# Designs tried in a protein design run: designed miniproteins, single chains, continued (2). Part 19

Each design is a single chain, and the fold is of that chain. pLDDT is the mean over its residues in the fold that is shown.

## One batch from the design tools (miniprotein)

Design m4631
Fold by ESMFold2-Fast:
Structure m4631 (fold): chain A 77 residues (1-77)
Amino acid sequence: SLEEAKKRYNEIKKNSKTDEDREKLIQSYARELFRQGKLEEAELLVLIYMIDKYKKDNTPENQKKIERLKKYIEALK
């Protein structure tokens, strides 16, 4: 669920200090969820991470990408 993906992302944020470490943890957790057949949770986790990543370089293009990703998450409900 979206709530489970958000909880996992918050845990990853607490355990990662750099963008590189965070990306590696996201990739690791997403692969594990995919292997468990939790495809939707894996996808939601990656989408949440991509939004946070784009927010760090707050260009108009990245703002549009963030809006598209948020709408995609909303459509997965």
Scores: mean pLDDT 79

Design m4632
Fold by ESMFold2-Fast:
Structure m4632 (fold): chain A 101 residues (1-101)
Amino acid sequence: SDAEFYKKLEQKYKENKTKETLAEIAKEVAYRTLTKALKAKRWEELKEGLKEVGKEYNLKITLHGPPKSDEAIEAWAKKFADAVAKSLLEEKPQTVELKGE
């Protein structure tokens, strides 16, 4: 359930209001959101969404076409989530290249 997922993250932040906890929460949200978007196969909408997220989190995102396997989807989502967390922790621009078979 999305409600249970977000409630868990809200509780985690309330228990420890640190930059590190915020980065962990952002990582979990980014991973879940991108995984769902990639599985929806709305590739043009995804490209526009990633462009907007790149502006918000100061990420330079390069895409090499849609992922062709569940393994590629998971790898892309993990790489993206790691970059979001790193951007928040280091407070500097991150480059993310999403490619894979």
Scores: mean pLDDT 79

Design m4633
Fold by ESMFold2-Fast:
Structure m4633 (fold): chain A 96 residues (1-96)
Amino acid sequence: EGELAGKAMEYFNEAVRLLEEIAERVPEARELAEKAIGHLGLAMASSFEEALEHLEEALEYIEKIKEYDPELGEKARKKVEEMRRALEELGRLVAA
């Protein structure tokens, strides 16, 4: 559990850093990046089921960001997917 929670936090921090970089480098995607960061934060503060919903919303914003910067957007998407997988594994352990 501790290792998976640590990985989820690490992926969260990496995703936020990439989204902050997008907000700085791609002004047209700034609002999308800020909304994605907001949903990632809510995912970390929510119940497991609500966390997955917030991650899906963050991924929808990231998909829109890819229209402006496909390379940074794809990197952010990959980190959010890694975060989602770590949270899903953690949720399975807590439910068992």
Scores: mean pLDDT 82

Design m4634
Fold by ESMFold2-Fast:
Structure m4634 (fold): chain A 111 residues (1-111)
Amino acid sequence: KLTPLAKRAGGHLSIAINSLRNGDFETASGALDKAVEEFEKLQQEDGLYQLYEDRVDPEDTAVLLYTIGLIYERLGDHEKARAYFRRADEIVERYGLDRERLRRIARATVG
């Protein structure tokens, strides 16, 4: 079960993605800023996010960080995009995750 904060942040992220798909970069940027502010409050040690009430899954965090990075890249914020991609890559390396699979999931999420 998602935490209430992760649910709210996820709602803002969905608005950011839909606005980005429609070419509404101003709305996408504002919604992403709100989503990121709320997700960062869930950050734990080693950069993992507690998105769920009963678990912390490195794959969930890595996919989310790649997703945020992809949206920043499409908004032209290449510095923030690189920072989020780096954080995701560090988690992928640390936990021995499938980088290609997680990047594919993130790309599918952004559309």
Scores: mean pLDDT 88

Design m4635
Fold by ESMFold2-Fast:
Order: C-alpha cells, then sequence, then structure tokens
Structure m4635 (fold): chain A 70 residues (1-70)
C-alpha cells in the first residue's frame, strides 16, 4: 500500500540519520519501525540500512533476521 511504502521510506531515512549519531539509535529506530510496518517491509528497511551504512551493517542484518523469524 502507498501508506506502508511511505512509512517504510521514512523509517529508512530516520534509521540512516540515527546511525550517524550511534549504531544503537539506528537499531532502536528499526525496532520501532517493526511495530508499525509489516514483517516484510521491516526486513526490507533493515537490509536497505545495512547496505547504505556499513558501520551498522551487522546490527541491521541481525534485526532483519529477527523479524524474518517472526
Amino acid sequence: SMSEELAARRATEQAIRNAEESPELAVSSLRNAGRVLSKEQTVKVAREVAERVPEVKELALKVAEEFEKK
């Protein structure tokens, strides 16, 4: 849906901004996104953040794996 796509885009942008401050803030943003987005969209957002911010790649991929198991 367009609303879900917009929310996913905003979640990705917020997580990337938070990653500039600290990896833990980026992870927190991804977990918060997972409360609003579908499992599929949360995994997609986490993988996008992992690709775009190498410093948080391992943590973002761990969030993606956790949501894939749900």
Scores: mean pLDDT 83

Design m4636
Fold by ESMFold2-Fast:
Structure m4636 (fold): chain A 82 residues (1-82)
Amino acid sequence: MKFLVPAGAGYAEVIFAQPPTPEQVLELSKVKGVKVIGTSANNVYIETTEDLDKKEFAKKAYELGAVRVKGLYGTKTEEVEI
């Protein structure tokens, strides 16, 4: 299955079907190259670095129930196979 992830350093929103729990937010923050900067409604806002583990991010976001990832402020996304 293909999942969209941030293509490099920048900012993104991770969108969940329901407001994410504190545990879901914490688990997402454990991915290398991810820093959680805030949450609002169904969205977790993240900053990513160039050393982002894109496959780990895709798998973790999917396992936690993320439905979409959107790049912010011109941050590009790419498809990763999971």
Scores: mean pLDDT 86

Design m4637
Fold by ESMFold2-Fast:
Structure m4637 (fold): chain A 100 residues (1-100)
Amino acid sequence: SRAREEEERREAARAFLETGLPKLPALEAGLRERFDPEEAELLLEMAEIQILLARLQVERALSEEELEEIARRAEELFERRDLEGLRRLREELRRILEES
């Protein structure tokens, strides 16, 4: 059952990247127009982190448990409005992806 759940999550991540990514520039423009600059930057960093997590999931670079822990860390940083923490996490995820 766990292997099937992991495969379903990877398929969902692939679908997100294939169908969602082309729409991201329009979403980014809308966020910057709709929200205050600080809020827009927080939301954009979270969007980039979600994209990196989806790529790490598809490429099997990290375990499901590791991905869930990183997602939790991202949510905690976002709730605290820690923009620099989110930027550091994004850079960490990019390095992991490049080394995989």
Scores: mean pLDDT 79

Design m4638
Fold by ESMFold2-Fast:
Structure m4638 (fold): chain A 70 residues (1-70)
Amino acid sequence: SEEKERLKKKIEEKLKELGVPQADIDYILFVAENAPLEEALSFTEKVLDVYGVPEEDKEEIIKLLKEYQK
């Protein structure tokens, strides 16, 4: 879907801006595509916590991932 490709790109761009390494971004997206939503969100939140991402930015990423998995 064209919409899913745009959401994926938006998630990648936001994670790069927040200082998340490309390898971890790729793995977040892999988990989002291959795991249930709840597991993908839990995994992503743990990665964002490791990189000290603020709560506001975590909430934004989580919203984007929920939209991406629809």
Scores: mean pLDDT 85

Design m4639
Fold by ESMFold2-Fast:
Structure m4639 (fold): chain A 78 residues (1-78)
Amino acid sequence: MDPETLIRVLLYLESHPGKALSAGEVARGIGVSVSTATRALNELADAGLVERRRVGRRTLYRITPKGAELAREIRRAL
């Protein structure tokens, strides 16, 4: 996944602190396909920046403290 998409997904999750979001909600929020958002979210989850949880038949994603710290550093650099 390209770094720009990963950054946009991470910043979107950081702007919704404490909220667990579906890949569809993230995709809609940043204007990408659901498949693109799912790929980015899973790469961020594998890096420990996002928490991936199954809730019934849905997968929900939430930013971790490590992810929130990185997102704040990125925002300061912009």
Scores: mean pLDDT 86

Design m4640
Fold by ESMFold2-Fast:
Structure m4640 (fold): chain A 73 residues (1-73)
Amino acid sequence: YQEEFDRLRAEEMARIDAALKAYKEGNTEEAVELIRSAPGILGILYGINLAEGASTEDLIKDAERLRANLRAA
């Protein structure tokens, strides 16, 4: 399932890109909602950040790190 794995990775990266774009454009609520509603790892990351009382800025930094890690994989 190499093609399926590559597709799922691309979908996750696309969701991260959409959230980062919304944040950069000043749509913070939209960026947070894109992360919160995401299936897979990004949504799990939101849950962890919420439990830790992290800021929106911390959440965005974590999303950027996840994107970099997915590109490296």
Scores: mean pLDDT 75

Design m4641
Fold by ESMFold2-Fast:
Structure m4641 (fold): chain A 99 residues (1-99)
Amino acid sequence: MAVEEAIRLAKEVGEKESPEARKAAQYIIDALRAMEEGPEGVEKAIEYVKKAAELTKDSPAVAQMLVAASRAARELGHLEAADAFTEYATEVYRNYLKK
């Protein structure tokens, strides 16, 4: 069950990581919950995920959370959100590798 796995991963990262990663994890959790509320939550979820990626633009832990969130979005049938989350995860990994 991809949604529960994504929320669990975000909570775990938030407990151990920097304040910025903790804030990013909270945005991802809020995004997942918004997507479960229905179609009107999808636009809000994409906005939350964008904020999470911008806050921690080079964190591999945040990129892993974004991949998990993309999988959850696909399970819920929100393919556009899933593609956006994968794109943001790719950008975060690319920034990490440039260090």
Scores: mean pLDDT 78

Design m4642
Fold by ESMFold2-Fast:
Structure m4642 (fold): chain A 95 residues (1-95)
Amino acid sequence: MKKLELLEEMRKLLEQMKKTTDEQQFQDLLVQFGQLMGDFMSLLSKESQDKFFQKAGKIYQEAKANLEKLSEKDLVIETAEKLLKVLEEIVKEEL
């Protein structure tokens, strides 16, 4: 399924983001991750989108609380990981 393929591609980008030491490469990977997430969201039902936004809101709130505890890169990676897990859960519920 295209949704599963997009999740796999997003996971691969996230792993590359964790491994890169180059700021420009990190930003390029982050842009690609965001584009794939946008493509994924366009494939979701309104109900699944609403569920994602509710969980994403909580994740962003937690990210704000951690701004002083984590590097900017680590905060972005942690946030992306949590968002990806929400999308993975949504796909499992649609199967």
Scores: mean pLDDT 79

Design m4643
Fold by ESMFold2-Fast:
Structure m4643 (fold): chain A 65 residues (1-65)
Amino acid sequence: MLKELEEIAEENKYLVESGDVEGALRVMNELARKAGKSFSATDEAIELWEKEFGLSREEIEEYAK
């Protein structure tokens, strides 16, 4: 489960690298929908997206809950 989320995050980190934070947040929301149980406020998942997308923990938790 986390491996799938990590791969999707890796695939989409270019959005943050190009300055498209809004696009990165949309991807986060899509991931939350696809992986509801394992995405719900797991510290490991939040850390993955924080590192891959460079988003704040607060922004990530908004989509992880």
Scores: mean pLDDT 60

Design m4644
Fold by ESMFold2-Fast:
Structure m4644 (fold): chain A 77 residues (1-77)
Amino acid sequence: GKVVVDTAQKLGVNTAIILGNRALGYSDEEIARDLLILNSEEPTDENISKMTEYVREIIEEHKEELEKIQKEVDEAL
């Protein structure tokens, strides 16, 4: 639980990964699962739940940046 979130926070590119994948249409839970795998953490229901909460918090904190990324993705498609 906490170790998974602490590991994610230490990766300098996590915010960019979260926002980029969300703009591409991946769900918060799908992004959470990918982050767990990238951090060599087991995708247990508890770890997925905790990481999904973290993903949602990052998206909410960076909603204006996500809107800019989404616009760029939409214009590229």
Scores: mean pLDDT 73

Design m4645
Fold by ESMFold2-Fast:
Structure m4645 (fold): chain A 61 residues (1-61)
Amino acid sequence: SDAERAAAGARAAAEAGDSAAANTGMYQKGLHAGPEAARRAALAGAEGAELGSDAWVQAAK
């Protein structure tokens, strides 16, 4: 899905140290997955899941 592709891109950007691209990918994930997934992604980033981590990607589902 577009949301899964956006999440994969955000993770790759975070691993490369590109925080701006990682943040953009998280936003795109939210747009494609709907408001509940966007809320989960935001909470994962805020509450100890590193942007682009497996925990962040799983929470954003």
Scores: mean pLDDT 55

Design m4646
Fold by ESMFold2-Fast:
Parts: C-alpha cells; sequence; structure tokens
Structure m4646 (fold): chain A 70 residues (1-70)
C-alpha cells in the first residue's frame, strides 16, 4: 500500500537525518526506499532518482546507507 511505503520511507529518512546524514542523501535514501517498497527494483529506483536530478554520487551514497542499515 502506498501509504505504508511512504511512512516507512519517511521514518528511514528521519532516522538518517538524526544520525547526521546530509539532507540531500537522506532525501534520496527515503525516495529509494519508497520506490522499492512500491515494487521497483534497485536499478529502476536508481534510474528514477537520476531522472529527477539527483547526482549519481548522492544515489550511490543513499544505496550504500540502505544496505548498511539492513
Amino acid sequence: MEKEALEEAREFRDELLKEGVPEEVADAAGELVYLMKLGKSEEEAREELLARGYSEETVEEALKLIKEKK
């Protein structure tokens, strides 16, 4: 459900911000979690963020944080 995916993404973003992660990276990580919870693959989620104007570096940092936290 979209609402549940959005809630998980928001909680993950907020947790990263509390840990001192830069806002841009935390935002990217939240968006990646949201897209993957909606059924998109890691590759599809990455492509979507790049299309939205996130840098490749920011997306890679966000993906690394997601993998380290899980």
Scores: mean pLDDT 81

Design m4647
Fold by ESMFold2-Fast:
Structure m4647 (fold): chain A 70 residues (1-70)
Amino acid sequence: SEKVEKVLKKYREKYPDLSGEELKELILNRLRELARLLGLDPESQADLYRVAEIGLDLSAEGLEELLKRL
């Protein structure tokens, strides 16, 4: 997916010293923070998918692909 490739490249360029696992934690924590700001549940997978669409322009499938590639 072009959108997944774009997000992956952006995070790897911004954080070149982070491992794949550290990038996963960074992205998930940012999605959880955005969920709280929007009045959503940071512990809800469905709400994290919604936040990924808003914050990263990624579908649920796109977010899962991104996290699998990290």
Scores: mean pLDDT 86

Design m4648
Fold by ESMFold2-Fast:
Order: structure tokens, then C-alpha cells, then sequence
Structure m4648 (fold): chain A 60 residues (1-60)
């Protein structure tokens, strides 16, 4: 996956999070990842965000 594809999948998962506090935290992380200019750091952070979003959905 490209960083853009990871971010899109993470956003889709964040939209499925039912806890408002967790969803708001994940949206802030989405904004942070989108502001990263270094491609390697953006990829790493996008992967971390995707894993966190998956865990949040799975915990429901």
C-alpha cells in the first residue's frame, strides 16, 4: 500500500469507531499524518494509525 492508500483505509476504519473520544483522537492522528512531509515517516505513521484504527474497531 502507498501512504495515501493507508491513510484512506485508516479514515474508513475511523468512521466505523463508535466511541466519540476514540474517534476524535484518531481523527487528530489522521491530520498529523497528513501534515508529515517526509515520505518514510508518513508511511510509518500511516501504518501505525491503520493498526490503531483496526484495533479500535475490533474492540467494539
Amino acid sequence: MTPAELILEARRLVEQVTDPAARDRLYRKLDEVGSITDPEERYRKARELLEEARAAVAAQ
Scores: mean pLDDT 80

Design m4649
Fold by ESMFold2-Fast:
Structure m4649 (fold): chain A 67 residues (1-67)
Amino acid sequence: MHVSYFRVTEDVTIVGDKTLTLKKGDVVKIESDPSSKTSTVTNLNTGESVTVSEAEGAYLVTKSEAV
């Protein structure tokens, strides 16, 4: 498992086991699991989390900057 922290640079909606809407400035924790090829994204401002595919996780990273 690898853990990374990012700040969202624009409002974005990501879809996994549920839909999560993130606002510009939200800080997220991304926990990547290479065995399942999924990532758990947690919004640290709200405590909400979603499990997403690698593709959706990569999409979120394009809308974020590392903190």
Scores: mean pLDDT 83

Design m4650
Fold by ESMFold2-Fast:
Structure m4650 (fold): chain A 108 residues (1-108)
Amino acid sequence: DVEEKAKRLAEALEKARKLLLENEELDEEFSEAVKEAAEITNELLKEYSPFEVWALVAEAAGDEEAAEYFRKAAETKDVEAVRKALKILLEKGRGIPLSVVYDELLNE
């Protein structure tokens, strides 16, 4: 179920983000959260483009406006749509881990 995978990915990314911001040491729990996020992302990337995956994750996290901009970027390849989605996520305090992963996807 794509919705369940997107929800699990959003939860894993949020867990990793909180551990990164709240803890002094990156331990096994952080490593497992990042590993789970990577595994789910790789599964979704078999069926969806990177922007479609980030739209699914944003939607599962309740960030529907950001999800719509990522979907627009997937269809139009409009860099401004990407910037708007990232700005929304950053303003909600969710952007740091997601923006780093997004920079990696843009370099592929």
Scores: mean pLDDT 73

Design m4651
Fold by ESMFold2-Fast:
Structure m4651 (fold): chain A 103 residues (1-103)
Amino acid sequence: STEKEFEKVLEEIRKLIEQMKEAEDERKALSIAQDILGKLTRGQMLVNESGNKKLAEKLLKETEEAIRVVREQLARAEDPAVRAALERIIRTLEELKEILKKL
């Protein structure tokens, strides 16, 4: 079911967010941030397929937490290429947040 697949994706997002909090290497943090974005994008597709606003609310909460932890990693990043990539991910996550708020 769409709801069962969504809960699995949501748990994977939560696991990646915890891994992001533990990341000490900026390249590892960027890799995890890219994985988070991919899983949140999959979550958005499942929200759209289900039409269930409660799934949108759950995904919104995780999107807000993802923005927070990616911003914390950006504050620690020193490589300009890593910083630019994290800033692009944050912009995409902020756009997703605004989409989810309208659902």
Scores: mean pLDDT 91

Design m4652
Fold by ESMFold2-Fast:
Structure m4652 (fold): chain A 69 residues (1-69)
Amino acid sequence: SSEELLKRGEAARQAGDLTLAVLAYSEAIKLDPDNMKALENLAETAEEIGTPYMRRLAEELRKKIEELK
């Protein structure tokens, strides 16, 4: 479920496994594209990783979050 994937992502992020967190949050968003908590957590995790690809992903996610308000 999307909720179970979100919980898994949160646990991975808390453990410092940012790669697993990204994967879990991405799967949660595939099941529920408007899941604000999953979008916010993915954006924040991508910002923590900080590669050029991840920074761009975070910017696009932040834009989607703003459009859903």
Scores: mean pLDDT 86

Design m4653
Fold by ESMFold2-Fast:
Structure m4653 (fold): chain A 82 residues (1-82)
Amino acid sequence: MTLTFEKAREAAEAAFPEEQLTPIAEIDGIYAFMSSRAVYVVTLKENEEKAIEIATKPSGGKPRKLLEKIYIGDLVILVFER
């Protein structure tokens, strides 16, 4: 099953309704959003390991800390330190 941008955005906004989410990246069905507080990566559970690998390759050489994992049906939302 292919995860679309609109489904990823809807899942992130439903989990974090108080946050202003800006899309920052899309890579092979992995979608990243940013707020003033965190980075949110949405993908299918089967792509969780790939999403963590991509999100922990930081600009400037510092690995981002994984703060939380939220499982919603076949989706995972990974919350990273900004």
Scores: mean pLDDT 77

Design m4654
Fold by ESMFold2-Fast:
Structure m4654 (fold): chain A 95 residues (1-95)
Amino acid sequence: VLEFWRELAKDEEKSKALLEELRRRAEEAYASREALERLIEELEEAIRNRDFVRAGELALVLQGTGFRLELDGVGEEEVERIREALLRAEEALRE
């Protein structure tokens, strides 16, 4: 996982492209309950498959979406689902 992020940090253009894509996905998840639920399902699948790179990317998107929902004071159930998904991801990454 760390090697992937280290490689991206060395390639500034690659890092910018990835951040733009993750930002766009976070905006989609904020606007659509279906997109948010799909994102959580993708995170669970990535964890199950031990794809920690993808799990990290999806966790970053969910965290961004959750913060925006909290700032806007909406989606209390969605925020809780995001929190639970992130906690499960963190536990899996530590094992």
Scores: mean pLDDT 73

Design m4655
Fold by ESMFold2-Fast:
Structure m4655 (fold): chain A 86 residues (1-86)
Amino acid sequence: MERVKRLAKELKRELDELEEALEKGDLEKAAEELLRAERLAQELAEEVHANPTPETQAIAQEAVRYARETIEKHKEEAEKVAKMLE
């Protein structure tokens, strides 16, 4: 349980750093943060699969939702910036 909470917290922090890097246009740092976030998401999924309880599943679902919202929001920003520079 504690490991699931730790991984979810770390994933959320990496996603926040990814958002900051994207907002600043630091594509190299954004790529590094995305790779770290993917690794943490995989570790979180593995831990939940090892200990599938309603609580661990809820924590994982919240983390996945946060990740999807963050990525989707930044995809739209990247598209808008590209259009503006045309």
Scores: mean pLDDT 76

Design m4656
Fold by ESMFold2-Fast:
Structure m4656 (fold): chain A 105 residues (1-105)
Amino acid sequence: AKKLLQEAIEKLEAVRAKLKKAAVGSPSEGLLNQAVKLLDEAIEILKKSLKNGPTQEDILQLEIIRGMLGIIRGVLKLMGDPDAELIDEAIEAVDFAIEALKKAL
């Protein structure tokens, strides 16, 4: 359980770094920075869960973050921004984190 949570944190941190780099000088900088902030929130939830034990509220918060990333993805696709694929990676990392939390409960 703890090993999967640590792997989830590492996956989220990797995608966060890619998004932060892509945001620099992007016409979609605001949306990409919002995605980075959502991943920061997801990482903090997982770090708390790793220290204090996971809760159903932690899962709900990650599901909300996933939904918000889905909205950002939709906007980027409407704009024709190829960085929509980085949001797909972010959603996959959040989905992995949700499954890791469910297995740790």
Scores: mean pLDDT 89

Design m4657
Fold by ESMFold2-Fast:
Structure m4657 (fold): chain A 84 residues (1-84)
Amino acid sequence: MELEKLRENLEEGLERLEEDAKRLLELYYVEKKISKEEVIQGFKNGIGQLKKMKEEAERRGLFELAERAEELIKELEEKIKELE
């Protein structure tokens, strides 16, 4: 039961970070309400959270969630390189 709650929390956290990244890009490219530096900082913060989530998922044997976190990390790192 506790492991199921952890899985749900990690899935929700991954979805939230994915949506947050999408929203930062929308605010920057579409709405022009934030700076490039704010997007980069937001993505770096997201990567930090994703790395912690990946480590927790791996520790608990939730390898599918760990792989999803790793893919999101790579996506955000790629976007940072495009902006820098």
Scores: mean pLDDT 85

Design m4658
Fold by ESMFold2-Fast:
Structure m4658 (fold): chain A 70 residues (1-70)
Amino acid sequence: DAVARAEALVARDRAALVAAGVPPELAEELGALALEGARLRIAGTLTPEQAAELQARLRRLGLEAERAIA
């Protein structure tokens, strides 16, 4: 099950972010956004425009996470 595997990978990465000092709420937001992108890709419904917007949002939240542990 591709969705279950994506959920497990996102949960693992979320736990790693929290262990690194990222606030749990921010780690959860990053994980939810990453999982949404993965689900759209698995379903074959992800448009280039959606992919670009999701990447931009992930980048902004990723920079916020980096600042939180700096």
Scores: mean pLDDT 83

Design m4659
Fold by ESMFold2-Fast:
Structure m4659 (fold): chain A 64 residues (1-64)
Amino acid sequence: MEKHDHIAQRLRELAEHLRRLGYPSGEISRLLQKLANEMLEAPTLDEIDEIYRKYLEEVDRRAR
């Protein structure tokens, strides 16, 4: 299912972003698991992208 590939791609992009911001591996793993569960419950790819965007905004806000 294309949804699984899309989620996997978003999670890889987020993991790279979090590593660049200096997040420890254990915290990254925990956050990715939470986000994966939320994305799996989303009915559309657009909603998966919205979840990803909101999370990136939160991470960026906390990094400043």
Scores: mean pLDDT 78

Design m4660
Fold by ESMFold2-Fast:
Structure m4660 (fold): chain A 72 residues (1-72)
Amino acid sequence: YDALVQENVDFSLRLQRLLDGEPAKTPEEEELFKRLREAVRRQSELRRAGDWDGEAAAGGEVNRLVEELKKL
């Protein structure tokens, strides 16, 4: 059992709690979470449209926002 695995599990659980309506702990976390939700929605829209290049770019934005949220 690796500390990095635990960090990813803990982050996934925290993200799920935010999705379930648990309040964000800081204004920065709330702002990043809102942007993450928008990026995920954009990625899904591009995927439905068959724009795989756009979907990949949106996926990159999602990953960047996830890393920023992990720093909080």
Scores: mean pLDDT 70

Design m4661
Fold by ESMFold2-Fast:
Structure m4661 (fold): chain A 88 residues (1-88)
Amino acid sequence: RQAEIARIEAEYAAWNAELNKTYENTTDQAELEALAEEVRPRVARFLQEKLLALGVPEEKAEELRRAIEAGDLEKAREIADEIYAERQ
């Protein structure tokens, strides 16, 4: 299971590094906002995959993904806190 988590994290880190280069080279505000809209669902999916690999219940991982995709940062934080508490 550790190998699966490492693979997901490596894929996410590689994608994130490439994305950061795009953000650094993009100066147009509309392009930055468009990138944020494309990035949000991708980040949410990577997080969901990692949580599932860590043994978090599918329902909770899905709920967090949906909150992030909707841009509901308060809801996403609450769900993340619940996941963290249950893992302690």
Scores: mean pLDDT 73

Design m4662
Fold by ESMFold2-Fast:
Structure m4662 (fold): chain A 63 residues (1-63)
Amino acid sequence: MKVTSPLSGKVLEAESDEELVTLVIREAAKYYTGVELPEQESAEETFEYYAEVMEKYLKEKLE
């Protein structure tokens, strides 16, 4: 499957929906915060880590 990133316009390609979601999350984290997320065993773990990184980033900008 292929998805065009809404952030950078990069085309992301993966064999499954879960892998695609993981790639999108990793790209979003790097794009917004500059943080490269480590490879995780599951999309859920990747998303949880991303949520923490993004929450910290937003707090720094809004506070």
Scores: mean pLDDT 70

Design m4663
Fold by ESMFold2-Fast:
Structure m4663 (fold): chain A 63 residues (1-63)
Amino acid sequence: MELEQKIKGEARLLLTKYAAENPEAFNVEEGIEKVAKELAKRYGIPYSTALKLVREAYEEEPR
């Protein structure tokens, strides 16, 4: 799997976990920022790039 696809997959998983753990207090925008910061550190990519990938992953979710 390409790096971007892997990052998006982990972003979806982390966003789902945060929402499930604190559904009443989960703020999507803050969740995206938190996940992006974590993934930026993990993969050594710029925070702005991680933010874009996390946001795209969230918007790709079928609801």
Scores: mean pLDDT 74

Design m4664
Fold by ESMFold2-Fast:
Structure m4664 (fold): chain A 73 residues (1-73)
Amino acid sequence: SAEDLSEERKQELIKEAQEKKLLPGILALQAGLESVFGNLEKADKLFQRADELEEALRGHDPLVEGTLRARGE
């Protein structure tokens, strides 16, 4: 929980956040390469996955979470 986090748990969450932030960029670069090679279907799928991950990261934004909580409470 946010109330009591050990140093190990804090480091784990930081690592997860960094990995999640890098994934959309990596997928977009891979999609670009597939598009150049003529693999348009694979490129579209990778771009879609990158967009979905970026949207998920936006949903984890503390400001968005705060707004949703205020509307629910």
Scores: mean pLDDT 65

Design m4665
Fold by ESMFold2-Fast:
Structure m4665 (fold): chain A 57 residues (1-57)
Amino acid sequence: SPSLKATYDKVSSLTKKANDLNNKSNSYYNNGDYDMANKLKSESDSVLNEANKVGDS
């Protein structure tokens, strides 16, 4: 159905965004920027939580 497709696409988009943020966090961590790494990791976790909420609706 169109609503299921829209939900799937949104979850997929949010999951990709979370993965991108997590990868950026790892890059900052490896460069010694722990403050930015921790911020991006928290943002990644928030986006993953959003994806889970959308998938549960």
Scores: mean pLDDT 86

Design m4666
Fold by ESMFold2-Fast:
Structure m4666 (fold): chain A 65 residues (1-65)
Amino acid sequence: MKVTITIKIDEELSSDPEARAALIERMREAGKEGREQRRQLHEQYGIPEEDIHVLGEVGGQLFGM
């Protein structure tokens, strides 16, 4: 069974240092959320971790977490 977790990040891609710092911090938090959700799915449903993919979405772009 394959599962994909997608976490949307509301901060937009920006060259501004302040906006960039906020985006980086949100991405770190999203990564922690994704790892926790993967752990819960593995423990609750017995899904192998290799079948659980965590993706982040920033400005319509998907990336692995």
Scores: mean pLDDT 74

